# Designed miniproteins, single chains, continued (3), part 109

Each design is a single chain, and the fold is of that chain. pLDDT is the mean over its residues in the fold that is shown.

## One batch from the design tools (miniprotein)

Design m11792
Fold by ESMFold2-Fast:
Structure m11792 (fold): chain A 112 residues (1-112)
Amino acid sequence: TEKIKEILEEMLQRLQSLAPELQEAVDKGDGKKMAEVYLKMADIVREGSERLAEVMPPELAEQLRKAGEELAETLRELAKAIEAGDEKEVKELEEKAIEAEERFIKVVREAL
């Protein structure tokens, strides 16, 4: 439990450290920079999911890997849509990312 919390805190801190960079890109209308930030977020989610899976029960580890992979992939698709300037696709992928995040959080909570 404590190891899971530590990894989660590190992952959240890494994601939070990107918030100023994302906000600056949004304020400037820099879609390319926004896409770069979302790709970094996808990498953090993938790496964090792998580390969490190592310390979780085996049955939950597989569920977490799947949920983490889905979230990371959705963030990569979101980055592509932002770079393409497809506002409708961005909206749909933002909603999908929220759903994927909820699934990820649910699996993590089952291990706590």
Scores: mean pLDDT 86

Design m11793
Fold by ESMFold2-Fast:
Structure m11793 (fold): chain A 108 residues (1-108)
Amino acid sequence: VDSARGGRFAAELARLLAEKSKDPEASKKAREAAELFRELVERGAERAVGLLDLSDEEAARRLGVSPETVRKAKEAVRNLVAAAKKVAEEDEEALLEAIVEAQRRQGL
């Protein structure tokens, strides 16, 4: 998947997970992840989520953003994974619907 598409997909998936989660904590984490990914896409740093294996400093240099922005992107990914796991534990179909809808909205 193209890194830019990955960032947009992650933002949309996080938003849908926030809407579908029955757990307030999981919904909150998903909303926080969606907002962070939305901010990164707006700043043109959506590719940061694809550079999780690089140091914050190296990823920041390649993207032209601050190391703090990269750190926030990594945190958003962790929050998204936690929210997805919680939704899957409550309702696997809701997680699958969110993934499919996020892919559809991104033309994937």
Scores: mean pLDDT 69

Design m11794
Fold by ESMFold2-Fast:
Order: structure tokens, then sequence, then C-alpha cells
Structure m11794 (fold): chain A 76 residues (1-76)
């Protein structure tokens, strides 16, 4: 939620920056496991393009995880 501290200036005070950082950090913490899983997916795909073989089971599990993440995380 946006705090009523913006008056038309373009600079942020340390307090405003800290408040926004807290909100962003809380959101990221709640998505931490999900983000980690998505990074694992991206790494696995990159490795396969580089010559590392992946099983069909792994690819399916990755796709299922991504779909679940999207369905649950409709906020973002």
Amino acid sequence: MLLPTLTGGTKLSPEQAAAMDEEMTARIRRLGPTISAMLQVAVAKALEKGGTKLSDELREAVEELEKRITDENVVE
C-alpha cells in the first residue's frame, strides 16, 4: 500500500526507502521457495541446451510445479 509521503518530489527519504524495502522483502520471503523452484527449472533447461540430459519425469515435474505456482500466485 502506498504511504501518503509523496508530495511531488522525485527523491525518496531513507524512511520511505526502508518502508518499501520491508514490503518487498515480505513479499519475496513468502515466494522464496517458489522462486527457488523456478530458478531450478531455468537452470535445468539451460543445462539441457548445453548438453546435459534430463529425464521426462523431471521435465513433467518442473512443468507441474510452474503451473501450480501460477495458479496459486495469481496476485503476481
Scores: mean pLDDT 60

Design m11795
Fold by ESMFold2-Fast:
Structure m11795 (fold): chain A 99 residues (1-99)
Amino acid sequence: SLEEEARKLALESVSLEVEIIALKVEIDSPSASDEQKKEALKKMKKLIEKNIKINEQLISLYQQLLSQETDPDKQKELQQQISSNQNILKKLKEELEKL
């Protein structure tokens, strides 16, 4: 179902966010070598690019669910989720541009 697909992608997005945070900590570490920081930065870029694609897919899926939804409360929840994922997408794109 579209809801199951959205749930799986949302969990993958959260997992990628955790990995990106860990890489940021490594990059900011005074004990990390320049080579380690460079490798972490390259890995972080790939994870951000993957998370951008996942959030674009999530927005599309939530828009499809919204178009089929007749319950006003659920429509509001889906609209809030779309807005949340659009904000995440904007932040990820801004972060990628700085790399």
Scores: mean pLDDT 89

Design m11796
Fold by ESMFold2-Fast:
Structure m11796 (fold): chain A 83 residues (1-83)
Amino acid sequence: ELKNFKTKEEAIEYANSSDKYAYYYNKEMPLTEIEKVKNFSVISGAPTGLGDVVKVYNKKTKTNQDAKVVGVTSDGFYVLEVV
């Protein structure tokens, strides 16, 4: 199910509910926040909306994977599901 979240914090809690989720934020985030919640880096450019497929780097396995945008906030925070 594709989701619109009201807050960044709600989106972060959703993504932390499973290891299959990652984040992307189109604004600068503190490194401490990124390091706590993010096992993946987006490498193919910024996602543009729900259902977009982007390439992510998995920091644990050191491999590139596809991820689909499954959630967004109004301020440009994206929840990605790794495929």
Scores: mean pLDDT 68

Design m11797
Fold by ESMFold2-Fast:
Structure m11797 (fold): chain A 58 residues (1-58)
Amino acid sequence: SLEEANSLNAQAIEAAGSGDLEQAASLFRQAAEIREKVLGPEHPDTLAARAAAEKLAA
């Protein structure tokens, strides 16, 4: 659900802020996957979560 994706996104931001970049990347990936399923792969929210995950995993 979008609520679940938004929760995961918020947790990812918190993890990134605490320096846990690996956990943050995983959480952003999970949020992006849910958003892609609900909103589609081209939705701005889906793209933002994917970009955040890729940036933190690089």
Scores: mean pLDDT 81

Design m11798
Fold by ESMFold2-Fast:
Structure m11798 (fold): chain A 77 residues (1-77)
Amino acid sequence: LDPELVEKAKEMIIEMLKELGIDPSEISEEKLEELAKKLVEEYLKAKKNGASTEELHNKMLEIFNEFLKEFEEEKKK
């Protein structure tokens, strides 16, 4: 994995969380990095398969939404 892409993805995730009113500190650094790596891996895979910019954006949103569902389930205790 490209470390620069992972770092950029992590920054985007933190920004999206803040926009949703979620405190990024509630999510461990390890989980943020895992999510960032997953986004980069899926991005590169889709791009290799000839995905458009719009398709890449939609794929990243799908992955982020799945993460949010898991986060919500953890909050329900």
Scores: mean pLDDT 76

Design m11799
Fold by ESMFold2-Fast:
Structure m11799 (fold): chain A 108 residues (1-108)
Amino acid sequence: ASQDEIKRLLILAEASEGVFLMRAWELKKIYGEDNPEINALTDALVEASRDLQKAYEESASKEEVIELLREHRARLEALRAASTDPEVKRLADQAIATYDEIIAELEA
């Protein structure tokens, strides 16, 4: 992939994170500020967003971006597996699917 394609995919990933964070904030309003599962999910999404922005700013390689996405994917998968809440599982599944799509595009 060209550097322009990597940056385009990082922009897409960051835009998707904004949507996921909006949903996480809605869930925090419903479940309460101190809900540990929603807080862990929100923290994971915030950290992913921050790391993706840094990768964009530093012109990270394709390999570095793929490894970063796989790391954040693994965190979300662990949170999904530990949760019994269908809304937590659903949001984690949506984020995982988006990361998998971007990884596949980078590996093409």
Scores: mean pLDDT 87

Design m11800
Fold by ESMFold2-Fast:
Structure m11800 (fold): chain A 90 residues (1-90)
Amino acid sequence: DDFEKLREAFENPEELAKISAEVDKYVRELFKKVDELIEKNKPSPEVRQEIANVVVAGAIEAVAYSILGDLEKAKQTLEDALKRAEELAK
């Protein structure tokens, strides 16, 4: 059910673009906040890579939730990714 919806969206670039547009502003806000966090805390290259992995995974998961019609869960996923990035940057 959910897996088939995700597969169909990724197999249709036009449909994926339309769905992604709804969450795009929140994803951009996450990346902006993470850039500010990195500039402020200046983490090591290893920590910066770990932050990048967490943030990218969160963005992909948020797009998946938006495909499933759950924008609130998508936003929560991005908030959780930011919180984890903040913990890593300490």
Scores: mean pLDDT 82

Design m11801
Fold by ESMFold2-Fast:
Structure m11801 (fold): chain A 76 residues (1-76)
Amino acid sequence: SNAEANTKAAEETMKKAVEEGLISEGQAKFLADQFKGSDMSAEEGAKALKDLLESMGLPGAEKIAKEFKERYLEEK
């Protein structure tokens, strides 16, 4: 389901972003919580994540959003 894909993609993408030093664990939790149980499509989720990261001034928004979309499609 979209809810499962959004939850899993967000958790794995945020974990990787923390490991790469792009975001903090607290930022990762906040961002992942925005996607937990969401019914957004892969495109909608990736766009929402990119917009959130850019609004927070965080580096690598494009890369992180692309990784989210790839993870989402793998869960399908």
Scores: mean pLDDT 83

Design m11802
Fold by ESMFold2-Fast:
Structure m11802 (fold): chain A 117 residues (1-117)
Amino acid sequence: ALAYYNLGKVYLRLRKYDNAIESYEEAIKLDPDFIDAYLNLAFAYLQSGKYDKAADSLEKALDLIEKKGTEKQKESYKYGIAYLLKLLDWSGHPKYDQLKQKAKKLFPSIDEVLKEL
């Protein structure tokens, strides 16, 4: 799982988004609870214009954070989730409001972070 996740991060830095997507999908197949892989997969989908898949990946990450996330992990994810939500808002995706409300339940200060971005 971690090796494919790290490979995906390398492709993401190189802006090879389709290769990053494939690598994160392989990481998720090995570890279906890998929150960081779903977040980076959502980002790669947004960069590729695959907004429906991006929204689905972000929703899955939020579900896993709610079910299994530690308070320390929640602190680290807050800015990343806010950024993904901002990109989804810019895409005009209809799930933006639903996912923003879900994120606000997990991160009450998310609206303040969104204003800083």
Scores: mean pLDDT 83

Design m11803
Fold by ESMFold2-Fast:
Structure m11803 (fold): chain A 91 residues (1-91)
Amino acid sequence: MTKELIEKVNSEDVNESLKAIEEALEIEDIEAKKEVLKAALNSKDEDVRLAAVGAAGEIEDEEAKKELLELALNSKDEETRKAAKAQLERL
């Protein structure tokens, strides 16, 4: 499951990548969920990275949420960093 979702996240079809992010939120294993969302945060596509920031904000596990949002905050992409800051301010 995790490997297949990471492959979908890295798809050339942004819609498939976005669906993989939504599916990742349904994963009960927090470490597997984090791996899929980390792949999405490192995507070449800005829309996929921003969707991953939003998905990280929806995680119920506060430690995992903070870890993923802090990773996004260190992105070289300004829009991804701004989105991560907005999510962290709401914690």
Scores: mean pLDDT 81

Design m11804
Fold by ESMFold2-Fast:
Structure m11804 (fold): chain A 108 residues (1-108)
Amino acid sequence: SVDDLIATLKRIAQQEADVQKQKILNDTTLSQQQKDEKIEFIDQILDVTHEVITAYVTAYNNGSSSEEIFQIVYDIVKQKLGDRLTDKQLKALAQTITNRLNLLLGVD
């Protein structure tokens, strides 16, 4: 089902976030404050990614084009992280999330 697919993609995103957090925790060059800030940012990206997954799968199931889906992803990323990231970083993050979801769903 669509709900099962969304749940599976969210679980994969959580697992990927956990791997990145572990790398940060094991980095001996970072202060505790730097580790805490980086982990908080990963958690914020994970929250954004969960919203993107729901919107992406819904739009794809409704027959939206790749361009329309990317615009939806970009709009969510910009709304949630626009105060923290440059436009270049927002576009790169939106593209990264879109490419990962395309790969997981077998979309070119």
Scores: mean pLDDT 88

Design m11805
Fold by ESMFold2-Fast:
Order: C-alpha cells, then structure tokens, then sequence
Structure m11805 (fold): chain A 100 residues (1-100)
C-alpha cells in the first residue's frame, strides 16, 4: 500500500502531465510552463493541473490560460471565472483528504 507521501507525489506527477498536455495543445512554450512550476509548491501544481484539464475541455486561449495560472500562483482566486473557482475549491478538498 502507498503512504500519504506517495498519494501526494502521484497527484503532483499527474498534474504536471496535465499542465504539459495543455501547454502543448495551446502552443505555450514548455520553458514558460517549467518556469511557472519552479515558482509553485506541490499544492499549487495540483491546482494548476486540475485547471489545465478543465481548460483542455473548454478550449481556453493561451492568453487566458496564462492569466489563470498567474492568479492561482498569487492565490488570487476571486479573479477566476466561477467554474474555475469551483474546480480550485474541489482540488483543495482533494489535497486535504490526501494529507489526512
């Protein structure tokens, strides 16, 4: 069986894959995404991953996607679209359960 650390690490890895897939689909340079991830903690990476999956489904523009990432990193959740804000709240609950 996995440890609590294994669960969190798996979420981070899956989130990074979602972010990379979103960046590739939208033509966002990997280097820009890698720089954002370097500035983010594990919880922020999981939030970015969840939002990336949502943006892939919606066909979000490059400019809007980068703004959403910036807001999440700065913890400016009030500036997010309502659907993205609900997704962030759900992701935070998932992180809390993974730590419990």
Amino acid sequence: GGTKEDVLEKLVKESKKAIEKMAEKLGIPKEEVDELLEKSNNEEIILLGAVSEYMLLKGTSKEEALEIFKRIINKDFEGLPEEVRELVETALETIEKAKA
Scores: mean pLDDT 75

Design m11806
Fold by ESMFold2-Fast:
Structure m11806 (fold): chain A 73 residues (1-73)
Amino acid sequence: MSEEEKEEMIELARAYLEKHLPADDPLAQEMLRIIEEAIELLHKNGYISEEELEKLLEQYKKLALEALRKLAE
């Protein structure tokens, strides 16, 4: 994956979160951090190991459930 592709993916993730969550929401910032970490692993290694993927998915699921609960209020 090229440096340009990495930057585009991060920009798309940020733009998506800005449309669906407030920019100043700590939850949105944590979700973006997880996405950026996944993109960095893909850029650096060309893949994400199963262990790293499971760790990222567990963190993402926790944050996504918290976001859904707040939106349901």
Scores: mean pLDDT 72

Design m11807
Fold by ESMFold2-Fast:
Structure m11807 (fold): chain A 72 residues (1-72)
Amino acid sequence: VEKLKKEIEELREEAKKLKENKMEAVIKYSEAIKVLLTLLQEGGDKEEAEKRIKEFYEEGRKLVEELEKEEK
């Protein structure tokens, strides 16, 4: 639980540094989701991990949607 909270803090800091590079930010959120999914599968706190995954997934989706719109 505390490990997941620290990971969220670190990834938010990294995303802020990549604010102009949307692609790299998407990659960071994707990596965070993979780690959280692994912890969920290995029997961590399912409810908290699911909440964290939803947050990162939503942030990543918004960035992907913006990239798709800007391509056209």
Scores: mean pLDDT 69

Design m11808
Fold by ESMFold2-Fast:
Structure m11808 (fold): chain A 90 residues (1-90)
Amino acid sequence: SPEKEELLYELTKIYNEAKMKADNGEMTEKEALREMIEKLLELIEKAVKEGLISKEEAKSILDSIFEGIKDELSEEEAAELKEKADKILA
């Protein structure tokens, strides 16, 4: 659907903006990662609450995001993300 295509576009945009800010020195890699994660989780939570995507679709997207960034996360950051994801999927 157009709404789901727009969601994928926004997710990609958030990722690319964070990467660009880190690459050009506007943010540290750590700061860019935190901003990216916060925006991605907020967008996914909103999409689930509005009924745009199912909880199963949200889980698939979140699992993909976490797999892509797992090597950049501390144990504390990984635990925080899991807690926030579990709340979205509850």
Scores: mean pLDDT 79

Design m11809
Fold by ESMFold2-Fast:
Structure m11809 (fold): chain A 56 residues (1-56)
Amino acid sequence: MKEESKKFLEGVDLPEDEIITAPDGSKITFKDLMEKGSSGVVSDDPSLKYLNEDVL
């Protein structure tokens, strides 16, 4: 992993296979969540919408 990738995830030191459970019961890995977030086109994703609007 590049140094800039570590800086990007600074403040969040969860393992890549850490499972995040949304209120609707869906499960995603932290790695998948960060990957979609970095793509910049994830606001309409149902799983991430639950995390951002119902959890956050």
Scores: mean pLDDT 52

Design m11810
Fold by ESMFold2-Fast:
Structure m11810 (fold): chain A 78 residues (1-78)
Amino acid sequence: KPALPPRRVVAKIDDKEYVVELEPLDPSTLEDLERAVQAMRDIRRLEKLAEEYAQKKGKKLVRTVDEDGREILKWEDP
């Protein structure tokens, strides 16, 4: 099966964009995470949501910056 690209979801908090890269998941879990990320208004809550998901997948949450200078939250192996 071909690898699916990560799904990028944007959260707008205090007029700043944060990009969250969601790993390929079953559609229902991906939709729930996308909705939760889009509804975030607090970066600390967004980080907590991303960290919980990282724990579920046995991965580490990493913060990076994309090509446009926007902060990205993504998952990496520990």
Scores: mean pLDDT 68

Design m11811
Fold by ESMFold2-Fast:
Structure m11811 (fold): chain A 82 residues (1-82)
Amino acid sequence: SAEIEALEAEVETLRRFAAEAIAAGDLEMVAALRDAAESLVAHLDAYLAANPDLSPEQRARLERLRAELRALVAELDAVLAA
């Protein structure tokens, strides 16, 4: 669906911005991107809960995005703790 494709593109963009912020040592941007990633996880959790009739393929795609965002949050938390 167009909505899932848009979410996939948003996650990819967020990951690219995070890599750039880490490389630049921009901790303010790292913190902002960490919060954005956590907000997107909450949005995905709400979307999955609201749409129980998603196809197995659509559900798997969203759960993969959720896992990628959670991994990104953990990575950004580690950068901020250093």
Scores: mean pLDDT 88

Design m11812
Fold by ESMFold2-Fast:
Structure m11812 (fold): chain A 84 residues (1-84)
Amino acid sequence: MEKIADEIRELFENGEELSEEKQKEAIEKLRKLLKEKGVSEEEIEIIVEIYKNAAELLGRVLNEEQIEKLVELILKYLEIRKKE
């Protein structure tokens, strides 16, 4: 748990300056990748809201490569939760 949170924090620390345009692009990319990986629409909206709040809190947005890394971390977290 804690390790995944630290990796996510590190992604944002190396992120780009927050802007409305970049945030919209990042959110759209995040939704697309999660949908392609078979994450439910309800879970995607929760994940997007968490991401949006984190980006706004930190004043940073993730680029395309960082969004791909974030999706990988989220999928690992969801797999752990499903495996009990």
Scores: mean pLDDT 78

Design m11813
Fold by ESMFold2-Fast:
Formats: structure tokens, C-alpha cells, sequence
Structure m11813 (fold): chain A 82 residues (1-82)
């Protein structure tokens, strides 16, 4: 699903940001934006938007908030059976 793809790309963006690979992090964020635009359900869109927020916090160095947003996205996908 697009929500799962967004979550995986956001996790890659966070890892890239932790490594100081800002270009790689931005590339992953662009893929998360694609998942937001391609989302067919409200649940996929919400999970993708939370994944985008997580990646954005990681770029700012706020890894605690990034992880919190990822957990919110995972919960939405789990509750939706995705």
C-alpha cells in the first residue's frame, strides 16, 4: 500500500539524516510525497502524511519527534489492516 511505502521511505530518510546524508534523505522524502499524492484511502493518506512529518523532523535533527510520528503512522496502518 502507499501508506506502507511512505513509512518505509520515511524510515530510510531518518537513517540517511542520522548518517548526515541530507541528499539521500531528501530523495526519500520526495518518494514519501509521491505516496501522499498516490494514496487512495483516507487511512493511507494519513499514514503517508505522518510519515512525511517524521522525515521532516529528522531533517531538523529532532529524531524523538520523528520516531513518534512513525509510531502514529504504524498505528493507523495496523488499525486499517494495511
Amino acid sequence: SEGVKALEDAERAIEAAKEGDITGAIGSILRVIGSVLDSKTEEERKASELSLEAAHYALKGDFKKAEEKLEEAKKILDEAGL
Scores: mean pLDDT 85

Design m11814
Fold by ESMFold2-Fast:
Structure m11814 (fold): chain A 75 residues (1-75)
Amino acid sequence: AAALQAEANRIGEELAPALADPEVAARAQAIDEAALAAAKPQILALAAAGRLAEARELAARTMLDALREMKAWVA
């Protein structure tokens, strides 16, 4: 989880200048919401099963993948 968070923070810092544009920020939010919506059923199923560490790992990975998609889009 820590390694995924560090990677997400790095990509977030790289994206920060682009996110100053309101249209870019709105698109980034839409990508994030879509990624979370797709992963949400599996995250909730893992949490309901008491597999909280795996649920947190999947949530962190989903966020990282969304950030990578945002970075690819703004490039």
Scores: mean pLDDT 73

Design m11815
Fold by ESMFold2-Fast:
Structure m11815 (fold): chain A 78 residues (1-78)
Amino acid sequence: MSDVEESKRLIERAKKLLEEAKAESDPFNRLVLYGVALIVATVTIIANKDSTDPEVQELVKEAEKLRDEIVKLADEVA
C-alpha cells in the first residue's frame, strides 16, 4: 500500500477507537481505548515525520490534531 493509503487507514482506525472510547461507560475501558487510539495516531506521526510529500504532511497534521484531542480527553478521565 502507498504511505498515503496506509496513513489514511491508521487515522480512520484511531478516529473509530476514539468514537468507541467516547461511547464507553466504564472509565477504565474508556482509558484503554484512548490509549490504543493514541498509539495508532502516534505511529502514523512517527512513520511519516520525515516525509516531504505534501499529502503525507497533511495526514501527519491530522494525526497530530487527533493525538492532541485524545491526550486531552484521556487526561480528563484519569
Scores: mean pLDDT 81

Design m11816
Fold by ESMFold2-Fast:
Structure m11816 (fold): chain A 99 residues (1-99)
Amino acid sequence: SPPMSPNLQEIYDSLKRVAAQAEKLPELKEKAKELGKEEEYEHAVKLSEELKELVKKLENKKLKPEELIEEILEMIEKVKELDEEEREEARKEIEEAIK
């Protein structure tokens, strides 16, 4: 496969770094439960799984900017349901971040 564009490579490296940090989440399960934050922990685990999947997609396939925005929005919606206004705001934030 052809190499990723420079901007997409930068995003990939950043996401890979975040995904690697998320691998520490299993070590925090007991502490989260002790603090009564088990639901927040479960949301973080789901988000980390989606981040790992996105990293794999970037690593094995070229994602267009529009596809990357949609994947990130889908990950956010796994953790929090977005209304129409919140979804548009999030889309703008992601578009600015990937420029």
Scores: mean pLDDT 66

Design m11817
Fold by ESMFold2-Fast:
Structure m11817 (fold): chain A 96 residues (1-96)
Amino acid sequence: MPEPESPAAYLARLAAEINKAIEEGVNLEEKKEKLKEELEEILKKSDELIADPSFSPLEKEIIRALKEVAEAVKNNEELDDPAARAFIAAVKKLLE
């Protein structure tokens, strides 16, 4: 990939994977572990991306939302932001 994947593209892919896993009703144990690992990676990388002046304000907002989702999932917390809450609900449903 000649450039980094956009946070929006990553969110869309992750949301699609979550929805598909829920709909299929398959054994999610391995998917839960993989999802947690990916969320931890986003959490670590988000600080670097937020500090990077080359990212647009919109991209930084998406990265912050991803970080908040990752932290909420890790800590079993819920956020008041409607978009973040909807995404967290999907993630929690997958991880339960």
Scores: mean pLDDT 56

Design m11818
Fold by ESMFold2-Fast:
Structure m11818 (fold): chain A 84 residues (1-84)
Amino acid sequence: LKEALEKDREVALEAVEKVIEAVKKEGIEAGAEVANRLAEEHKTLGVEIIASFANMLLAISKLSGVVDEELALKILEKIKESLK
């Protein structure tokens, strides 16, 4: 059980790193697209949670402008640190 959860955690960590890179290069919408693709590929709870966060950040950015790229990156980096 713990070994399976540790593997899911590794996949989730890799996924959040790819989402962060996409946001840095092409913005929040690109990050959400990468997150959704990774969730479809891996179908693990960890990656699905990361995709949910990325889509939430995108939605808040579009609806209110409260979340910009810098704040989105800060939140994603916090998620990455929690997975280490």
Scores: mean pLDDT 79

Design m11819
Fold by ESMFold2-Fast:
Structure m11819 (fold): chain A 87 residues (1-87)
Amino acid sequence: NLDELVEMANTVKKATMEELRELAKKGLELLADPEESKKRIGLALGRAVANMLVASDDPELKKLGEEALGNISEENLKKVLEFVLER
């Protein structure tokens, strides 16, 4: 359910690293989808994850989120999601 994923991305203010990894995994799946509507939801999840990283006490995660939000692109948001999934 795409609406549930968008709502999760908008409401997650206290995301654990496990929750961030689940959002990152789903965002990457949606960005890889050939359907434009799914790619748009993937980009929305990428932006939500980047915003959550900016709120992090980890300086590396904070910097990554700030850089992605400063230059929003599919490439930069995918980079954020891939980094979170590797953690």
Scores: mean pLDDT 77

Design m11820
Fold by ESMFold2-Fast:
Structure m11820 (fold): chain A 100 residues (1-100)
Amino acid sequence: MSQEEKAEKMEKEVNKLLEEFKNSTDDKSKLGLLSALLQAIREAAEHLPFEVFKKLADKVIEEIKKLLPTLSEKVQKHAEEFIEEIKRIVEEKEKEEKEK
């Protein structure tokens, strides 16, 4: 599989999970989808070039931030923790690229 095909498949999976997150109505489903999104982002970090990964991660952070006011207090707290974890993954990957 080419790097472009791999990036496209990972972006498609992340976008699908984001759409499912937007469309879910119960806290349990939303929390499960946040966990699935975090796992998908971790996999993308391991397999994608930094520039491609950063664009994907930044998009996910922006989309979740836009949804924060629509979420329950419980889901909002977990979504904020999710955003901070994604930021840490981006920072770690950027550091690895600079040291390689």
Scores: mean pLDDT 82

Design m11821
Fold by ESMFold2-Fast:
Structure m11821 (fold): chain A 93 residues (1-93)
Amino acid sequence: SVVDRIRAALAIVDAHGRVLSPATRAQIAAILGVPVGQLGDANGYLSRSTFIDIASRLTGMSRARITQYIDDNNIPDRMSLGQALRFLLDMMS
């Protein structure tokens, strides 16, 4: 399931920390089925717009629904990949 893939990716992120090696980034990208460039910058941070793109791709939820979740939960404009994956799990709960 998408939830199981997100949990698997989150376990890898939690084990390795925010700044991931290229090999670990590629592994996470393959697990999630997303482009490696959407997993954050070189420092492991992603924007709200990138979060919306990932969330839409993984969950099939509308951008409007994802934006409402962002507003309701005060999601920051910059987040780590680990934070983003936790927010995705919460949205799918």
Scores: mean pLDDT 85

Design m11822
Fold by ESMFold2-Fast:
Structure m11822 (fold): chain A 62 residues (1-62)
Amino acid sequence: SIADEIIALLEDKEKFSFEKLDELLKSLAGRPEDLARVAAYIEKHYPVAYRVLYKRKFEELR
């Protein structure tokens, strides 16, 4: 699923890029289960980044 691809990107520090993450996050539009799973993962593992950078983006994709 797209959620699995995003989580794999977040876990791979060598391949991670913000540009690639932003492109994959756009594909969560209209996929509420994948969006919820990615949001929960980022909130749990990167709580500061979630609050500052991603919470609003996920709200806009709903």
Scores: mean pLDDT 78

Design m11823
Fold by ESMFold2-Fast:
Structure m11823 (fold): chain A 88 residues (1-88)
Amino acid sequence: MALPEAALEAARAITRAALEHLPAEKGTGYALRAIGHAIHAQLSLERGDARGAIEGAEGMLRVGRDLGSPRAIAAGERALAEVRALAG
């Protein structure tokens, strides 16, 4: 099972966004929320569910904004852009 090249690029962006949320200086809750959204986005991409992938990427971006992390926000914005480009 190989994802299309564009879907692999989106999956890489999602993984990058999840990694930027892993430092848990404000507790594990933010990291776990971001990981949950990343899993949802990646599983949605595997199933061809563009809406679910967008929802997951938007969820990661919201967690980054709640956390106040410029790096997490930037990574989430890139993941959302890649998923939106893949969706049309």
Scores: mean pLDDT 74

Design m11824
Fold by ESMFold2-Fast:
Structure m11824 (fold): chain A 85 residues (1-85)
Amino acid sequence: KIDEVIELVEKALEAVRSGNLDTAIELVEQALKRLDELVKEDPHPLLIEARGNLQYALDALREGNRDLAIQYLKESIEILKKLKE
């Protein structure tokens, strides 16, 4: 469900801010897995866009680019919240 994905992304954002990048990576991977399930149930354009931003966040975390990861995580949260009206 959308709320579960938002919670995972918000936890990932806090992990990045606290310097726990390994935890942030794990949380983003969990969020991506959940979002892939939602895309299969409802292939909404905003779900696809949020998935793209989460993938970019994951790539940024793997490259050690904390600031870029924070931006993509924030964008993902904003997009996912739009799906709730």
Scores: mean pLDDT 85

